Designed miniproteins, single chains, continued (2). Designs and how they scored, part 44

Each design is a single chain, and the fold is of that chain. pLDDT is the mean over its residues in the fold that is shown.

## One batch from the design tools (miniprotein)

Design m5602
Fold by ESMFold2-Fast:
Structure m5602 (fold): chain A 109 residues (1-109)
Amino acid sequence: MELLEKLKSEDPEEQVRAAVEAGNRGASPELAKALIELLKTAKDPRVQVAAAQALGNLGYPEAREALREILEDPSAPKEVQEAALFALKNISTDPEEIKEAEELYKKRL
């Protein structure tokens, strides 16, 4: 799987491009899980932002927990928290979950 291999690349720019492509063309459950893993483990904020945005574009419900963890982490970069909020708002159909996520983001701004 070409995209799955690129998501595991040592080059952050390649990981960003692969995440964007996965979000735009749709992803298998395997690719979506790789994006969740990348969101959790990537050291480069640009890669985390791309993974979060891709998961939001895919509307992948299993990403909700990982996105909430980012919003609850005070050490997470603001750009990553913003991308996580965007993704959660696209994935979640629960107004209370979205409201809580927005409050978490605003309290750390």
Scores: mean pLDDT 80

Design m5603
Fold by ESMFold2-Fast:
Structure m5603 (fold): chain A 71 residues (1-71)
Amino acid sequence: SAAEYKKAVEDATKDNLQSAEDGIAKYRALGAASTPEQAKEYEAKAAGLDHAARLTQEYTEAVVRKLQEAS
């Protein structure tokens, strides 16, 4: 059903966002313990995960909106 699909999409997005948050925290912790050059690389990786998480959230919101319009 549309409701089951909506819940599955929301649950998967929540799991993906949590994984991204954990990855961001890991890279920032590594950066804090590294040389200045390595810290820049880890911050770039953290920023990349943050950007990907934002796109995932926006995509999920668009999918949920379309499912609500179809009901």
Scores: mean pLDDT 82

Design m5604
Fold by ESMFold2-Fast:
Order: sequence, then C-alpha cells, then structure tokens
Structure m5604 (fold): chain A 58 residues (1-58)
Amino acid sequence: MSPEELALRAAESREVALELGEDPEVAQRVFQEAGRLVAERMSPEMIGEIAERMNAGT
C-alpha cells in the first residue's frame, strides 16, 4: 500500500471526526470501523462511503 493511499484514509477519518465534533463517541466508532476495514484492504473510497453512512445513520 502506498504512503499516499494511507494518508488519504487517515485524512478521511479526521474529516469525519471534525464533522461529528458534537458526538465524540460516534466519531471514535467511525474511526475504529474505518481502521478495521483498512486492515481488511478496503479502498479509501469504500471507507469514505461507510463513514458517511454511519454518520448519516446516527
């Protein structure tokens, strides 16, 4: 995995946390789920979609 791709995944997770600043618990869950999916070789686009769905679902 390229360092650029890894940086994109980290940036997406941080953006979600900033948007969910009102609910730190939800932001933490999104981070944990995204991190797990990265370990399973998910694409950054898929991680972003899942984070958005979790954010919208909460």
Scores: mean pLDDT 60

Design m5605
Fold by ESMFold2-Fast:
Structure m5605 (fold): chain A 68 residues (1-68)
Amino acid sequence: SKKEEIINELKKKVEELFSQGLSKEEIQEKLQPILLELLKENPELTDDERDEIIAEVLSYADELLSKK
């Protein structure tokens, strides 16, 4: 689904930022505008789908950051 494709793309961005050795604060700062831009480029998404995307991506980011 489109929602799953967006989640996977955002997870890849999180992994890219994490691999660059950025701090937790730097990752969050860079992730936020990327997330917002992808959501803006997909206006067909419902509010529920957007909430699910945000929740899952942030959960994944927290998991990667906790491993460091």
Scores: mean pLDDT 76

Design m5606
Fold by ESMFold2-Fast:
Structure m5606 (fold): chain A 82 residues (1-82)
Amino acid sequence: GDEFAKKALEDAKAALELAKEALEREGKESIILAIAAALRAIGALFLAEKVALEKGGDEKLAKEAIELAEEAIRLAKEALAK
């Protein structure tokens, strides 16, 4: 549905911003932001998958949400590895 596609995209964008902040921080603050980014990105992926499996869902928005959420997880992993 439209609401799930929109929510997935919003959560994926928010996750990406949290992951970027995590890369700019050090120590405990970086770890907390990276974990928050990963959790939000996982939620966005779940909603995007729901949209992709739903006949008539916005596949373009779902695909964009998946791509942004995957980037957020990648950056969160980089923040945790530094």
Scores: mean pLDDT 83

Design m5607
Fold by ESMFold2-Fast:
Structure m5607 (fold): chain A 80 residues (1-80)
Amino acid sequence: SLKEKVREKLLELASKTIEYINLLMQERYYEKLAADPSLTPEEKARYQAEIERLRAQRDELFAEMNKLSEEYKKLVEELK
């Protein structure tokens, strides 16, 4: 039913939100590591690459979440 589809989309959004938060926490962890002034240029480059990878994954996930959010809103509007 439409109500079941609404519930499924909400659970999917909740799951992706948790994944997003986990990626954000990992990014902040690497930012803290990268803030060490004693790091070699090679170590700084490795941490920066990891931060950029995590940001790219989070941006992609955020776009997916926005699409799901729009689908969720449309389903809710279709509820009679």
Scores: mean pLDDT 86

Design m5608
Fold by ESMFold2-Fast:
Structure m5608 (fold): chain A 81 residues (1-81)
Amino acid sequence: SSAVEEKIKEAEELAKKAGKLYKEGKYEDAGRLFVQAAEKYKEAGDYRTAAHMYEEAAIAYEKAGNLEKAKEAREKARELK
């Protein structure tokens, strides 16, 4: 559906922006955007890509020193099947 396609497009744009922030060393902001991308993929029914985005968020939060958010993101990734 057009709604699913739009959610995937939004998720892709968020993931690209997160990757750019990660390369810039803006790890906390990158983690936040990877979580937002994961939520959009999840809303679109793409659980596999959503799980991958949560794993990327966990890595970004770990680099930011935010171990609590890193753990939460990894737990969310494991919940998606």
Scores: mean pLDDT 90

Design m5609
Fold by ESMFold2-Fast:
Structure m5609 (fold): chain A 112 residues (1-112)
Amino acid sequence: AMAERQAAVDEILDVTRKILKEEGIEISEEEYQALRDAFVADGLTREQLAERALNIVASRVAEKLGLPTTPEALRRLGELMGRYVADLRSGKKTIEEAMREIVEEIRRLAAE
């Protein structure tokens, strides 16, 4: 049902906003509502919602930490994304666990 999809979107975006806030990245209420509306409109599965939210966290944290946009850095970020998406799809990690771990990996990558 539409209400069930909205609830799933809200759950995943609330975790996204929480993790980004801990990194000093604020999502405005306007940005949150725009993301929510887009996620609901796209008819995404829970797995697709989690993957898209993980991409938002990874991208914003990488930008904040000044991660180089070199081919090597982008390749390594892509490999990290692939691993965490696989862990989410297999149920090995929750969305919050995957987000927290990818933030830590991006910090390590940015410190190199």
Scores: mean pLDDT 80

Design m5610
Fold by ESMFold2-Fast:
Structure m5610 (fold): chain A 61 residues (1-61)
Amino acid sequence: SSFRKKLLELIGEILRTIGDILDLELQLKKNPSPELQAQLAKLQARLAELKQQLAELEKKD
């Protein structure tokens, strides 16, 4: 079903985004950079948006 496909794609994006955040946090620990800090903030904002989309999707079904 289209719902299941959308749910799996959304969960996949959430997991990938978490992985990217962890990688950036490790990079920042080794080499602090304002540019990397900005990228981390952007990914954290994206993760919050994806979590909201997941919550709304779960409420509809």
Scores: mean pLDDT 84

Design m5611
Fold by ESMFold2-Fast:
Structure m5611 (fold): chain A 70 residues (1-70)
Amino acid sequence: SLATGRAIGHILAGLVALEEGDYETALKHFEEAVKLDESPLAYRLMAEAYEKLGETEKAQEWRKKADELS
């Protein structure tokens, strides 16, 4: 679907940002991916980005959301 394709695009861009250490940009891309297509993968990536930013409580919240979708 169009939404899923766009979500994948944001996931890929976010993964590149994570590799570059730009965690704020990664978070923005994963947030857009979640808005377009809610998936366990997108929720786990939100958690990873928050963890990299030191936002441990938010990271745990997004991991819980991923588990509930899985």
Scores: mean pLDDT 86

Design m5612
Fold by ESMFold2-Fast:
Structure m5612 (fold): chain A 70 residues (1-70)
Amino acid sequence: PVFEASEEEAEELERAIEELLEELRKLGAPEEEIRRLEERGREAVERRDIVGATLVIMEAAALKTILKRK
């Protein structure tokens, strides 16, 4: 059982993922990693999977933190 996002929540999750991916591109993240996160995020948003989308956001944020330290 996963929590299903409302339409509003799905839109917010989509925006958050897009913003993080853009930041990752600017920080020089590998294109392969960005594509993987984008695909997983899109799939989670399409299914309104709050947990799945949140995990993608957390992974992107972790990668951003690692890149900012470099």
Scores: mean pLDDT 79

Design m5613
Fold by ESMFold2-Fast:
Structure m5613 (fold): chain A 108 residues (1-108)
Amino acid sequence: MVELKQPESVTVPEGGSVMIPATASEDVGNHVSWYKQKPGEAPELLITNASTRASGVSARFRGTGSGKNYNLIISNVERSDEAVYFKQANSTSPPVFGGGTKLTVVPG
């Protein structure tokens, strides 16, 4: 069974850059997606196939990694980026989600 580990929370100053790591217990290949979820809103797809941005997603969001170790990188962070970010491994049926990482943005 694939187990996904993410930090519970990360904090970054506005205008800074942050990396959200996620580690899988086994190799998941490029079958990795990243989602952003704000309270009261539907989850927004950010990244597919580990590094491909979804249509309309800002170039500030980048996916990196391979095998077991994957990262979501957010550059030039804005207050509107405060959300929970989830890694999804699509190599299994059903797909597995990580526990989510809450991003907190502080004044720069």
Scores: mean pLDDT 79

Design m5614
Fold by ESMFold2-Fast:
Structure m5614 (fold): chain A 67 residues (1-67)
Amino acid sequence: NAAIARSRAVAAEVRARFDEWAREKGLTTPEERQALTGEYGGEVARRTFADGQAILDAWDAEKAAAA
C-alpha cells in the first residue's frame, strides 16, 4: 500500500500544481481547463505513478523559470 499511498499524495500535489499551472497559462475557462487536464491528465497520471517526484520537481522548476 506504500505505492498507492505515495501515488495518492503525489497525484494530489501534481493536480494542484497542474491546476495552478493551467491558470497561469491563461486556461481559466472550465472547458479549456477540463480539456487540458483531460488530455494531459491521462499521460501525467501514468508518468506520475512511476516518477511522481520527478514530475513535481520538473513542474516546480518550470514555474520558477516562468516567474
Scores: mean pLDDT 60

Design m5615
Fold by ESMFold2-Fast:
Structure m5615 (fold): chain A 62 residues (1-62)
Amino acid sequence: SAEERAKGTKEFGKKVAEGIAKALGLENPTVTVEVVDEEKAKVTITVGDVKIERVVPVEGLA
């Protein structure tokens, strides 16, 4: 179902974002992934006063 796909995409996107934050030397990042629609997700990474928010294609998170 679309809901199952959205849940999987959110978990995968969160894992990828955490990996990127770790690779950049960012400690204790807060990562949220919100599925905007079937093709897009909003990823927000917050570390201290640094906040990165970007809408990315769902296929880019696979």
Scores: mean pLDDT 68

Design m5616
Fold by ESMFold2-Fast:
Structure m5616 (fold): chain A 82 residues (1-82)
Amino acid sequence: SLLEEMEEIVREMERIVAEIRELVPAGSPLEIEAEVSLGMAQISLYIVKRNPDLPEEEKKKLLERLKKILEELRAVLAELKA
């Protein structure tokens, strides 16, 4: 389901942010930005979970937003591992 896809994306973001935290100093701009991105993703998922009757188009827009945030976090992690 769309909700399950969003949950999988947020779970993957949590793993990526945990890896970023191991590679950068605590309180660094990159760590803070990664945490903020994860927080925004978690809020979006929470909105969908609390509003199951939310229009399908609005849920799809939130999913696409999550996919973009995940892609950005993956890019940051890839650069740190380079």
Scores: mean pLDDT 88

Design m5617
Fold by ESMFold2-Fast:
Structure m5617 (fold): chain A 80 residues (1-80)
Amino acid sequence: SPARARMVAELLLVGAEFAIDLAQKTKNKKYIEEAERLVEELERLIDEHFDPTSPWAQRLRERVEELRKKVEELKKEYDK
């Protein structure tokens, strides 16, 4: 259902933000890898389950794009 997909997206967002925070604090590349995995899952979920014209889905895509940028910056900094 759309409501379940939204709940899963929100849980993945929290997980990705937490993994990014841990990567920044610990300098451990394992958390960068986990953050990338969670962002990839979010990107796939959006493509599979959300109407691209939905304002909610557009806002979710913007949030995921910001998380992707943070992951790429961490990857560049710590040379995975």
Scores: mean pLDDT 82

Design m5618
Fold by ESMFold2-Fast:
Formats: sequence, C-alpha cells, structure tokens
Structure m5618 (fold): chain A 83 residues (1-83)
Amino acid sequence: APSPEQLEAETLVALAYMELALVKRIYENAPPEVQERLKEIVDEMEKLVDEALRASQNGDVEKAEELVKKIRELAMEADKLAE
C-alpha cells in the first residue's frame, strides 16, 4: 500500500491535473493575441505536472508540494491574462 505521504502527494498532483485542464479551456477560448502566451503557460504546466507526478511516485511530498505551488502560480497568471 502507498504511504500516507505518497497519498497526500498523489492528491496534490490530481488537483494540479484539474488546474491544467481548466487553463487548457481558458486557452481554447482566448483571443489570438493572448493565446500564444497561454500556450507557453500550458506547455510549462504540463512539464511541471509530469515532474510532480514523478515526485509523488517517489514519496517526495516536499518536492510535489513545491511543484504544485508553481503550477498554481501559472494558473493564476493564465486567469489574469484571460481578463
């Protein structure tokens, strides 16, 4: 069975996947001038989510938390750009 720390990290990564899905939806509905920067944010978030998943699989909760924080910061930037 996974450790409690691994389960916590896996939950954080699942939330990060949901945030990525929301940002992808923002990208799809964005005007062309903002869409290019949103694509960069999506690409960066995808890389960070993959890294966070690997950290969670290794039970590295601290690293997973740090990566999810960065993902959240990018999601907030995407939301601001969509205004």
Scores: mean pLDDT 83

Design m5619
Fold by ESMFold2-Fast:
Structure m5619 (fold): chain A 63 residues (1-63)
Amino acid sequence: TAAELMELLAQGAEAFKAGDYATAVEKLERALALAREINQSESVLADIEAALARAKEKLAEAQ
């Protein structure tokens, strides 16, 4: 649901701010999958994909 999507995005953002990039990637991947299932707009999907790419980049830097 939209509420679950918002919760996953919030959890991903909190993990990212805490430097827990692995958890941020997990939450954002789940958010992207859910957003696709509930037919969110292309702009919403693009925003989540951009956030996920940034989290993956930070995770790669952290190893």
Scores: mean pLDDT 83

Design m5620
Fold by ESMFold2-Fast:
Structure m5620 (fold): chain A 99 residues (1-99)
Amino acid sequence: LDTAIALLRPAAEAGNGIAQFNLGLLLYKQGKYEEAAKWFEQSVKLDPSKSAVALFNLGNALYKQGKYEEAAEAYRKSVELDPDNQAARKNLEKVEKEL
């Protein structure tokens, strides 16, 4: 549904970090990985210390683009902020096998 993207895009462009993160998720679901990664990156810049989930999703979007070194870096930062995130640890191990 394009309606959710149309509603989130103005808020994300206005600098709302929650809207930027949610817009990234919707774009990722549509297979728009490059644009999704840009919005996750903007969300991370607004609050780096609380961005473990945004960094994990950034890693996923970079991985889908074949950017394995950049994906590994995003996953490493996610794990550093949230060491209990087993999905981020597993995806880091997976992407490091592609390097």
Scores: mean pLDDT 85

Design m5621
Fold by ESMFold2-Fast:
Structure m5621 (fold): chain A 111 residues (1-111)
Amino acid sequence: LVPLLRRMRELLERMVEEMRRLSPEEAVALGARTLAEIDALLAEVLARAPDDPGVLELAALYAELSAALVELQRLVEAGSPRVEEALARAIEAAERFIRALEEYIRRLEEA
């Protein structure tokens, strides 16, 4: 379980770092690719620990990040002046997901 969680954390950390340097259009493309990889890893985590409250929290945070990236894409396509605010919200959602992953990894390693 821990290696899958660490891989998800690494992907999200890389995405956040890159998104701070990319255009909003490039950030959308990176977000979509990262979410596809996270989805596959999260499905494996859910299969191994389906009733774990920590895993259910990660699934909820994945849904929140996905929603934020969909909104970012919509605003980019519309040429909206709110694109920078949407990008900041997507980064914030990813950072919350990273913190939850770190906490869950810590709890599993201390058990």
Scores: mean pLDDT 87

Design m5623
Fold by ESMFold2-Fast:
Structure m5623 (fold): chain A 65 residues (1-65)
Amino acid sequence: SYIEKGNELYKQGKYDEAIKEYQKAIESTTGKEKAEALRNLGLVYLAQGKTAEAIKYYLEAQKLE
């Protein structure tokens, strides 16, 4: 799945590639899976020091739950 690919890339420190895979997951899923992809996208932004972007995606994920 796109989430699994994103997770592997994130673990390898390939943040830009991880972001692209998580974005594909967000576009192709709904509900809990979309919320998971949004939270994981937020974690990537946090790892890059982009705190405002991270918060934005965490809040979008919470709205789906």
Scores: mean pLDDT 86

Design m5624
Fold by ESMFold2-Fast:
Structure m5624 (fold): chain A 72 residues (1-72)
Amino acid sequence: SDMDKAREALEEARRIAEEAEKEGNKEGALGAGISAGLAGISVGVGKIANDPEFAARMAERALKAAREAYEK
């Protein structure tokens, strides 16, 4: 479901932030951490508004930002 996609994107963004921190990539860890927070907000808003498509779209966008922060 779209809500499951949103939760998966949140979990992946959190893993990227943790990996960046373990590697000593402070900028990547901060950027991915902020993006994981935004993905979490997206899941929460989607649950409250009963809008799983919005949750999936915003969480996947946040995951993309996390990946970009990690690769810089």
Scores: mean pLDDT 81

Design m5625
Fold by ESMFold2-Fast:
Structure m5625 (fold): chain A 87 residues (1-87)
Amino acid sequence: MSEEELKQLEAAVHAALTALAARDVAAFRASLDRIGELVKRVAPPEVAAEIEALLRAAEAAFEQGDLATATSLLQRMTRLIGEFARS
């Protein structure tokens, strides 16, 4: 993964957290879609599948109004991205 691709992934996760704090449903969903697209291109298949599961769980938590769980899932995703970027 390139530094530019990592920067774009980090920007997309930051955008998702910002949209979540603002309760902007459209921006949140757009950010999750962007993370999914980027991960499919740059991450190993196993890591991509794990992140996609976290994206689906974060969207479900947000739809249920569980913003704390959605935030926690995005934080776990940031950690996983950092771990595979250093591998």
Scores: mean pLDDT 82

Design m5626
Fold by ESMFold2-Fast:
Structure m5626 (fold): chain A 60 residues (1-60)
Amino acid sequence: MDEKLELEVEISLARMRRSVYKLELERNKDAPEEVLKELEEKIREEERRIAELEARLAAL
């Protein structure tokens, strides 16, 4: 199958997950510090994933 298409789909999914976590952070801004830190960590994980996938796409 087309590896480029697969990478583009994975990047899109990671971007959507990042957006969902950012929305959750905005909606739960009054949540306990531990919860906020967990959401921030999930956002950072998706950002790292996007960077890795974009690097793989650029190497094709």
Scores: mean pLDDT 84

Design m5627
Fold by ESMFold2-Fast:
Structure m5627 (fold): chain A 60 residues (1-60)
Amino acid sequence: MEPVMTKEELEEIIKKVEETNPEVAKKVKELSKTEKDNNELLDKMIELLAEESQKEVEKL
């Protein structure tokens, strides 16, 4: 597949994120209302997830 993020792929990823980090998913959904670039939304979501993952490791 070409390096192009489809709306369907983004929605699927958001659903997964919503299961583990609903606040991150909510933030990304809000962003998607004003930001049309799917790749930019994906980057933001990955960054937020990485931060949450790091917090979990520190909690260990």
Scores: mean pLDDT 72

Design m5628
Fold by ESMFold2-Fast:
Structure m5628 (fold): chain A 69 residues (1-69)
Amino acid sequence: GPIDEADVNRALGLIALTIATKDIKDPEVRRRAVEAGEALMDEKLARGEPVTFADIQAVVDAVLAEAAA
C-alpha cells in the first residue's frame, strides 16, 4: 500500500523520541517530554517541515531543564 513520506518521518521521529526519553527516571517528566516531542512532531508535519533528531532532543532537553529548575 502507499506510504506517505510524512508517515515515515513521523515513525522516525517516534524512534528518536524513544531514544531521547528512555533514560528519564521520573515518570511525570518522561510523560511531559514525550508529549512535548509528539506536539512538536505534529506541528512540524502539519506545516510540511522535516522533523530531525536534533529537534526532538532540543524539546526533551527543554523539558528536563524546566523540571530541574
Scores: mean pLDDT 80

Design m5629
Fold by ESMFold2-Fast:
Structure m5629 (fold): chain A 93 residues (1-93)
Amino acid sequence: GAEELLEEAERLLEEAERLLREARRALEQGRYEEAIRLAREAIRLAEEALKKALEALKKSETLEQIQRAIGLALRAIGLIFDAELIIREAEAR
């Protein structure tokens, strides 16, 4: 149901956020290839989380579930944007 999809989206976003932090550290240390690799993996997880959040929205039975699904979708979009910026900075080296 919606709850399982929301929980899966939350787990994927936590992992994506961890990878994004590691990507930023790699970028700061001049490890550009590692930064790109980590940021690309963060995008993949965030895209999966966005898909699950949108499916949860379709299956939502309560206002609380709808709000959580929208919040997770927005977090995923923001994370994809941040990761794309890291890739652009690393590639411009």
Scores: mean pLDDT 91

Design m5630
Fold by ESMFold2-Fast:
Structure m5630 (fold): chain A 61 residues (1-61)
Amino acid sequence: MAATQAVADAIKAGDAETARRLVAEHGLTPEQVAEAVNLAKDAITPEHARALGEAGRAVAS
């Protein structure tokens, strides 16, 4: 839970490097990463969420 929240916070800040580092350090599953992205989308504007969603798809694929 705490690791997922930390990744969500990094995504909200637009810090992809920190988000990736936290995923690696805590050994998060793709499912937990998706949860972090969803938490970030709920807390930001629709336009910013769309841009992050595109970046997330590029990284996850």
Scores: mean pLDDT 68

Design m5631
Fold by ESMFold2-Fast:
Structure m5631 (fold): chain A 69 residues (1-69)
Amino acid sequence: SPALRHEIEAAVYEIAAAVAERIGDYEKAIEYLEKAIAHYEEAVAAGDEAARAHLERTKERLEELKKKL
């Protein structure tokens, strides 16, 4: 389904963000989290209410990373 595709793409971007954060590339980690958020928003819009919890957690993580810039 389109919702599942967006959920998977968001998860891939979250993994990429975690890798970027571990190597100290906070700007790239922020970019990846913003892409993950966009995909979770599309999953929610396509009817995946389970993605809403992931969306809110990812938004919180983005704000935490922005404090490191």
Scores: mean pLDDT 87

Design m5632
Fold by ESMFold2-Fast:
Structure m5632 (fold): chain A 57 residues (1-57)
Amino acid sequence: LDETGKEIAAETLVRELQEHRELSEEEKERIKREVMAAKDLAELQAIAARILKEHGV
């Protein structure tokens, strides 16, 4: 899992969540930070699933 892959994943998550509600600038940056902190694909998937669940997706 490279930095570019994490960037794409973060952008995809933000876009998906925005379809359900408007995200603040702070919320977008928080999501990006959490995704960029992932060490491997499994951790990235776990972070993404948790964020989606927290936002009701």
Scores: mean pLDDT 77

Design m5633
Fold by ESMFold2-Fast:
Structure m5633 (fold): chain A 107 residues (1-107)
Amino acid sequence: MEIPEELLAVVERLRAAKSPEEQDKVLQDYLRETLGVDNLTPENFAEALSLMLDVAEAALRLGDRESARTILNILRATLIANEDLLKDPEVEELKKRLEELEEELRK
C-alpha cells in the first residue's frame, strides 16, 4: 500500500518535532484539521483513534520507529483517559490494532 501524501506530511512534521510535546501538538493539529473538531467526543472517538493508528502505521512503514512509538504512547494514554468508551465494538477493534503495532515495535 502506498502511503497517502497527507500521512507522509504528518510523519515528516513529527520527525521535525524535537520534543514529545511538539509531537503531540502535530498529531492534535492533524486530528482537528481532519475531523473539524477541537476535542474528542463519543461520536468522533473511533475515527480519531483510527487516524492516529494510520499515522503510526505510516511512520513504521517509513522506518521511523521513534515517531511510531510516540504516537502509540499518546494513543494508549488517550484510551486510558476515555476508558468508558472502550466498550464500543469499533473502539475494541482499534485497541487490537494498537496492541499489534506495539508488539511489532517490541521486536
Scores: mean pLDDT 75

Design m5634
Fold by ESMFold2-Fast:
Structure m5634 (fold): chain A 55 residues (1-55)
Amino acid sequence: SALEEEGIKLGEELVKGKITDEEAAARARELARRHGISEEEATGAVVYGVIKASE
C-alpha cells in the first residue's frame, strides 16, 4: 500500500542517517494526516521500514 511504501522509505532514510528522529516523527505525523490514520499506525509503518532496512 502507499502507506507501507512511504513508511518503509522513511525507515530507510532514518537508518541511513538522511533524516533525524525529530524529522521522521514529523513526517510520520503528516503521513497519518494524509491517510486518515492514527499517528501510532503511521509510526508503526516507519518502524517496520527501519526493521526491514536494518542489516
Scores: mean pLDDT 78

Design m5635
Fold by ESMFold2-Fast:
Structure m5635 (fold): chain A 77 residues (1-77)
Amino acid sequence: MLKPSALDAGSLEGLGLIAYGVGKVTGDNEFAIEMLKKILEKAEELKKMSEEAGNKDAVEAAERAIKTTKELIKELE
């Protein structure tokens, strides 16, 4: 009985911003994109777990993390 939380989605969003920042600082956009793709997979997994748990706040937070991560990938492409 896992209760995924909005904090988990916020942590994934934060990791995505760190990955983006690393790409911008180092110029290694390829590495940043690879990290962001892994974060996207985790955010999609979190959304599914949140839906199964019936936690609407966590679903909404996970959807936001997915959207933000996709936008960051597109900015680096």
Scores: mean pLDDT 77

Design m5636
Fold by ESMFold2-Fast:
Structure m5636 (fold): chain A 85 residues (1-85)
Amino acid sequence: SALAERARALIERARELILQAQRALQQGRYEEARRLAREALRLGMEAVRLGDEAGDRELILEGIGVVLAAIGLEFEASLKLGLPM
């Protein structure tokens, strides 16, 4: 479905942002890593919503996976910045 296609595109983009956030963390660019992780979280949440509307359990689970990864990266970046988690 069109909804499933949109959800897959959002998951792919979120995964790209997760890789960029991980690279930023490795380079000590913690504010950039946090921003990228937050954007990945937003896209992952939208993908979960679209997957649910499409009735596609696999897309919902993949979306949840990117959401959890993004949360972990935001937490790590916030910790490195000395911010409350």
Scores: mean pLDDT 90

Design m5637
Fold by ESMFold2-Fast:
Structure m5637 (fold): chain A 62 residues (1-62)
Amino acid sequence: DDAAQTARNQEVVRLTRKAIDALEAGNKEEAERYLDEIVALTGLTPEQAEQLRLSLEWVAKQ
C-alpha cells in the first residue's frame, strides 16, 4: 500500500528532525525515544539502529 509507505516515510522524517533537535538541546533521553519510534516503524536491526544513532549524534554536533 503506497499510501501507508508514504505515511511511514513522512513520520520517519518528522521523528528524525525531532531527534536531532533533542540532541542539539542536550535531551539525549528524548532523542532515544524518537529513535525507538523510528526503529519500530522501519524494522531496523540493532546494528542498523546503532549506526543511525551515531549518524544523528554526528549531525547534531555540526
Scores: mean pLDDT 82

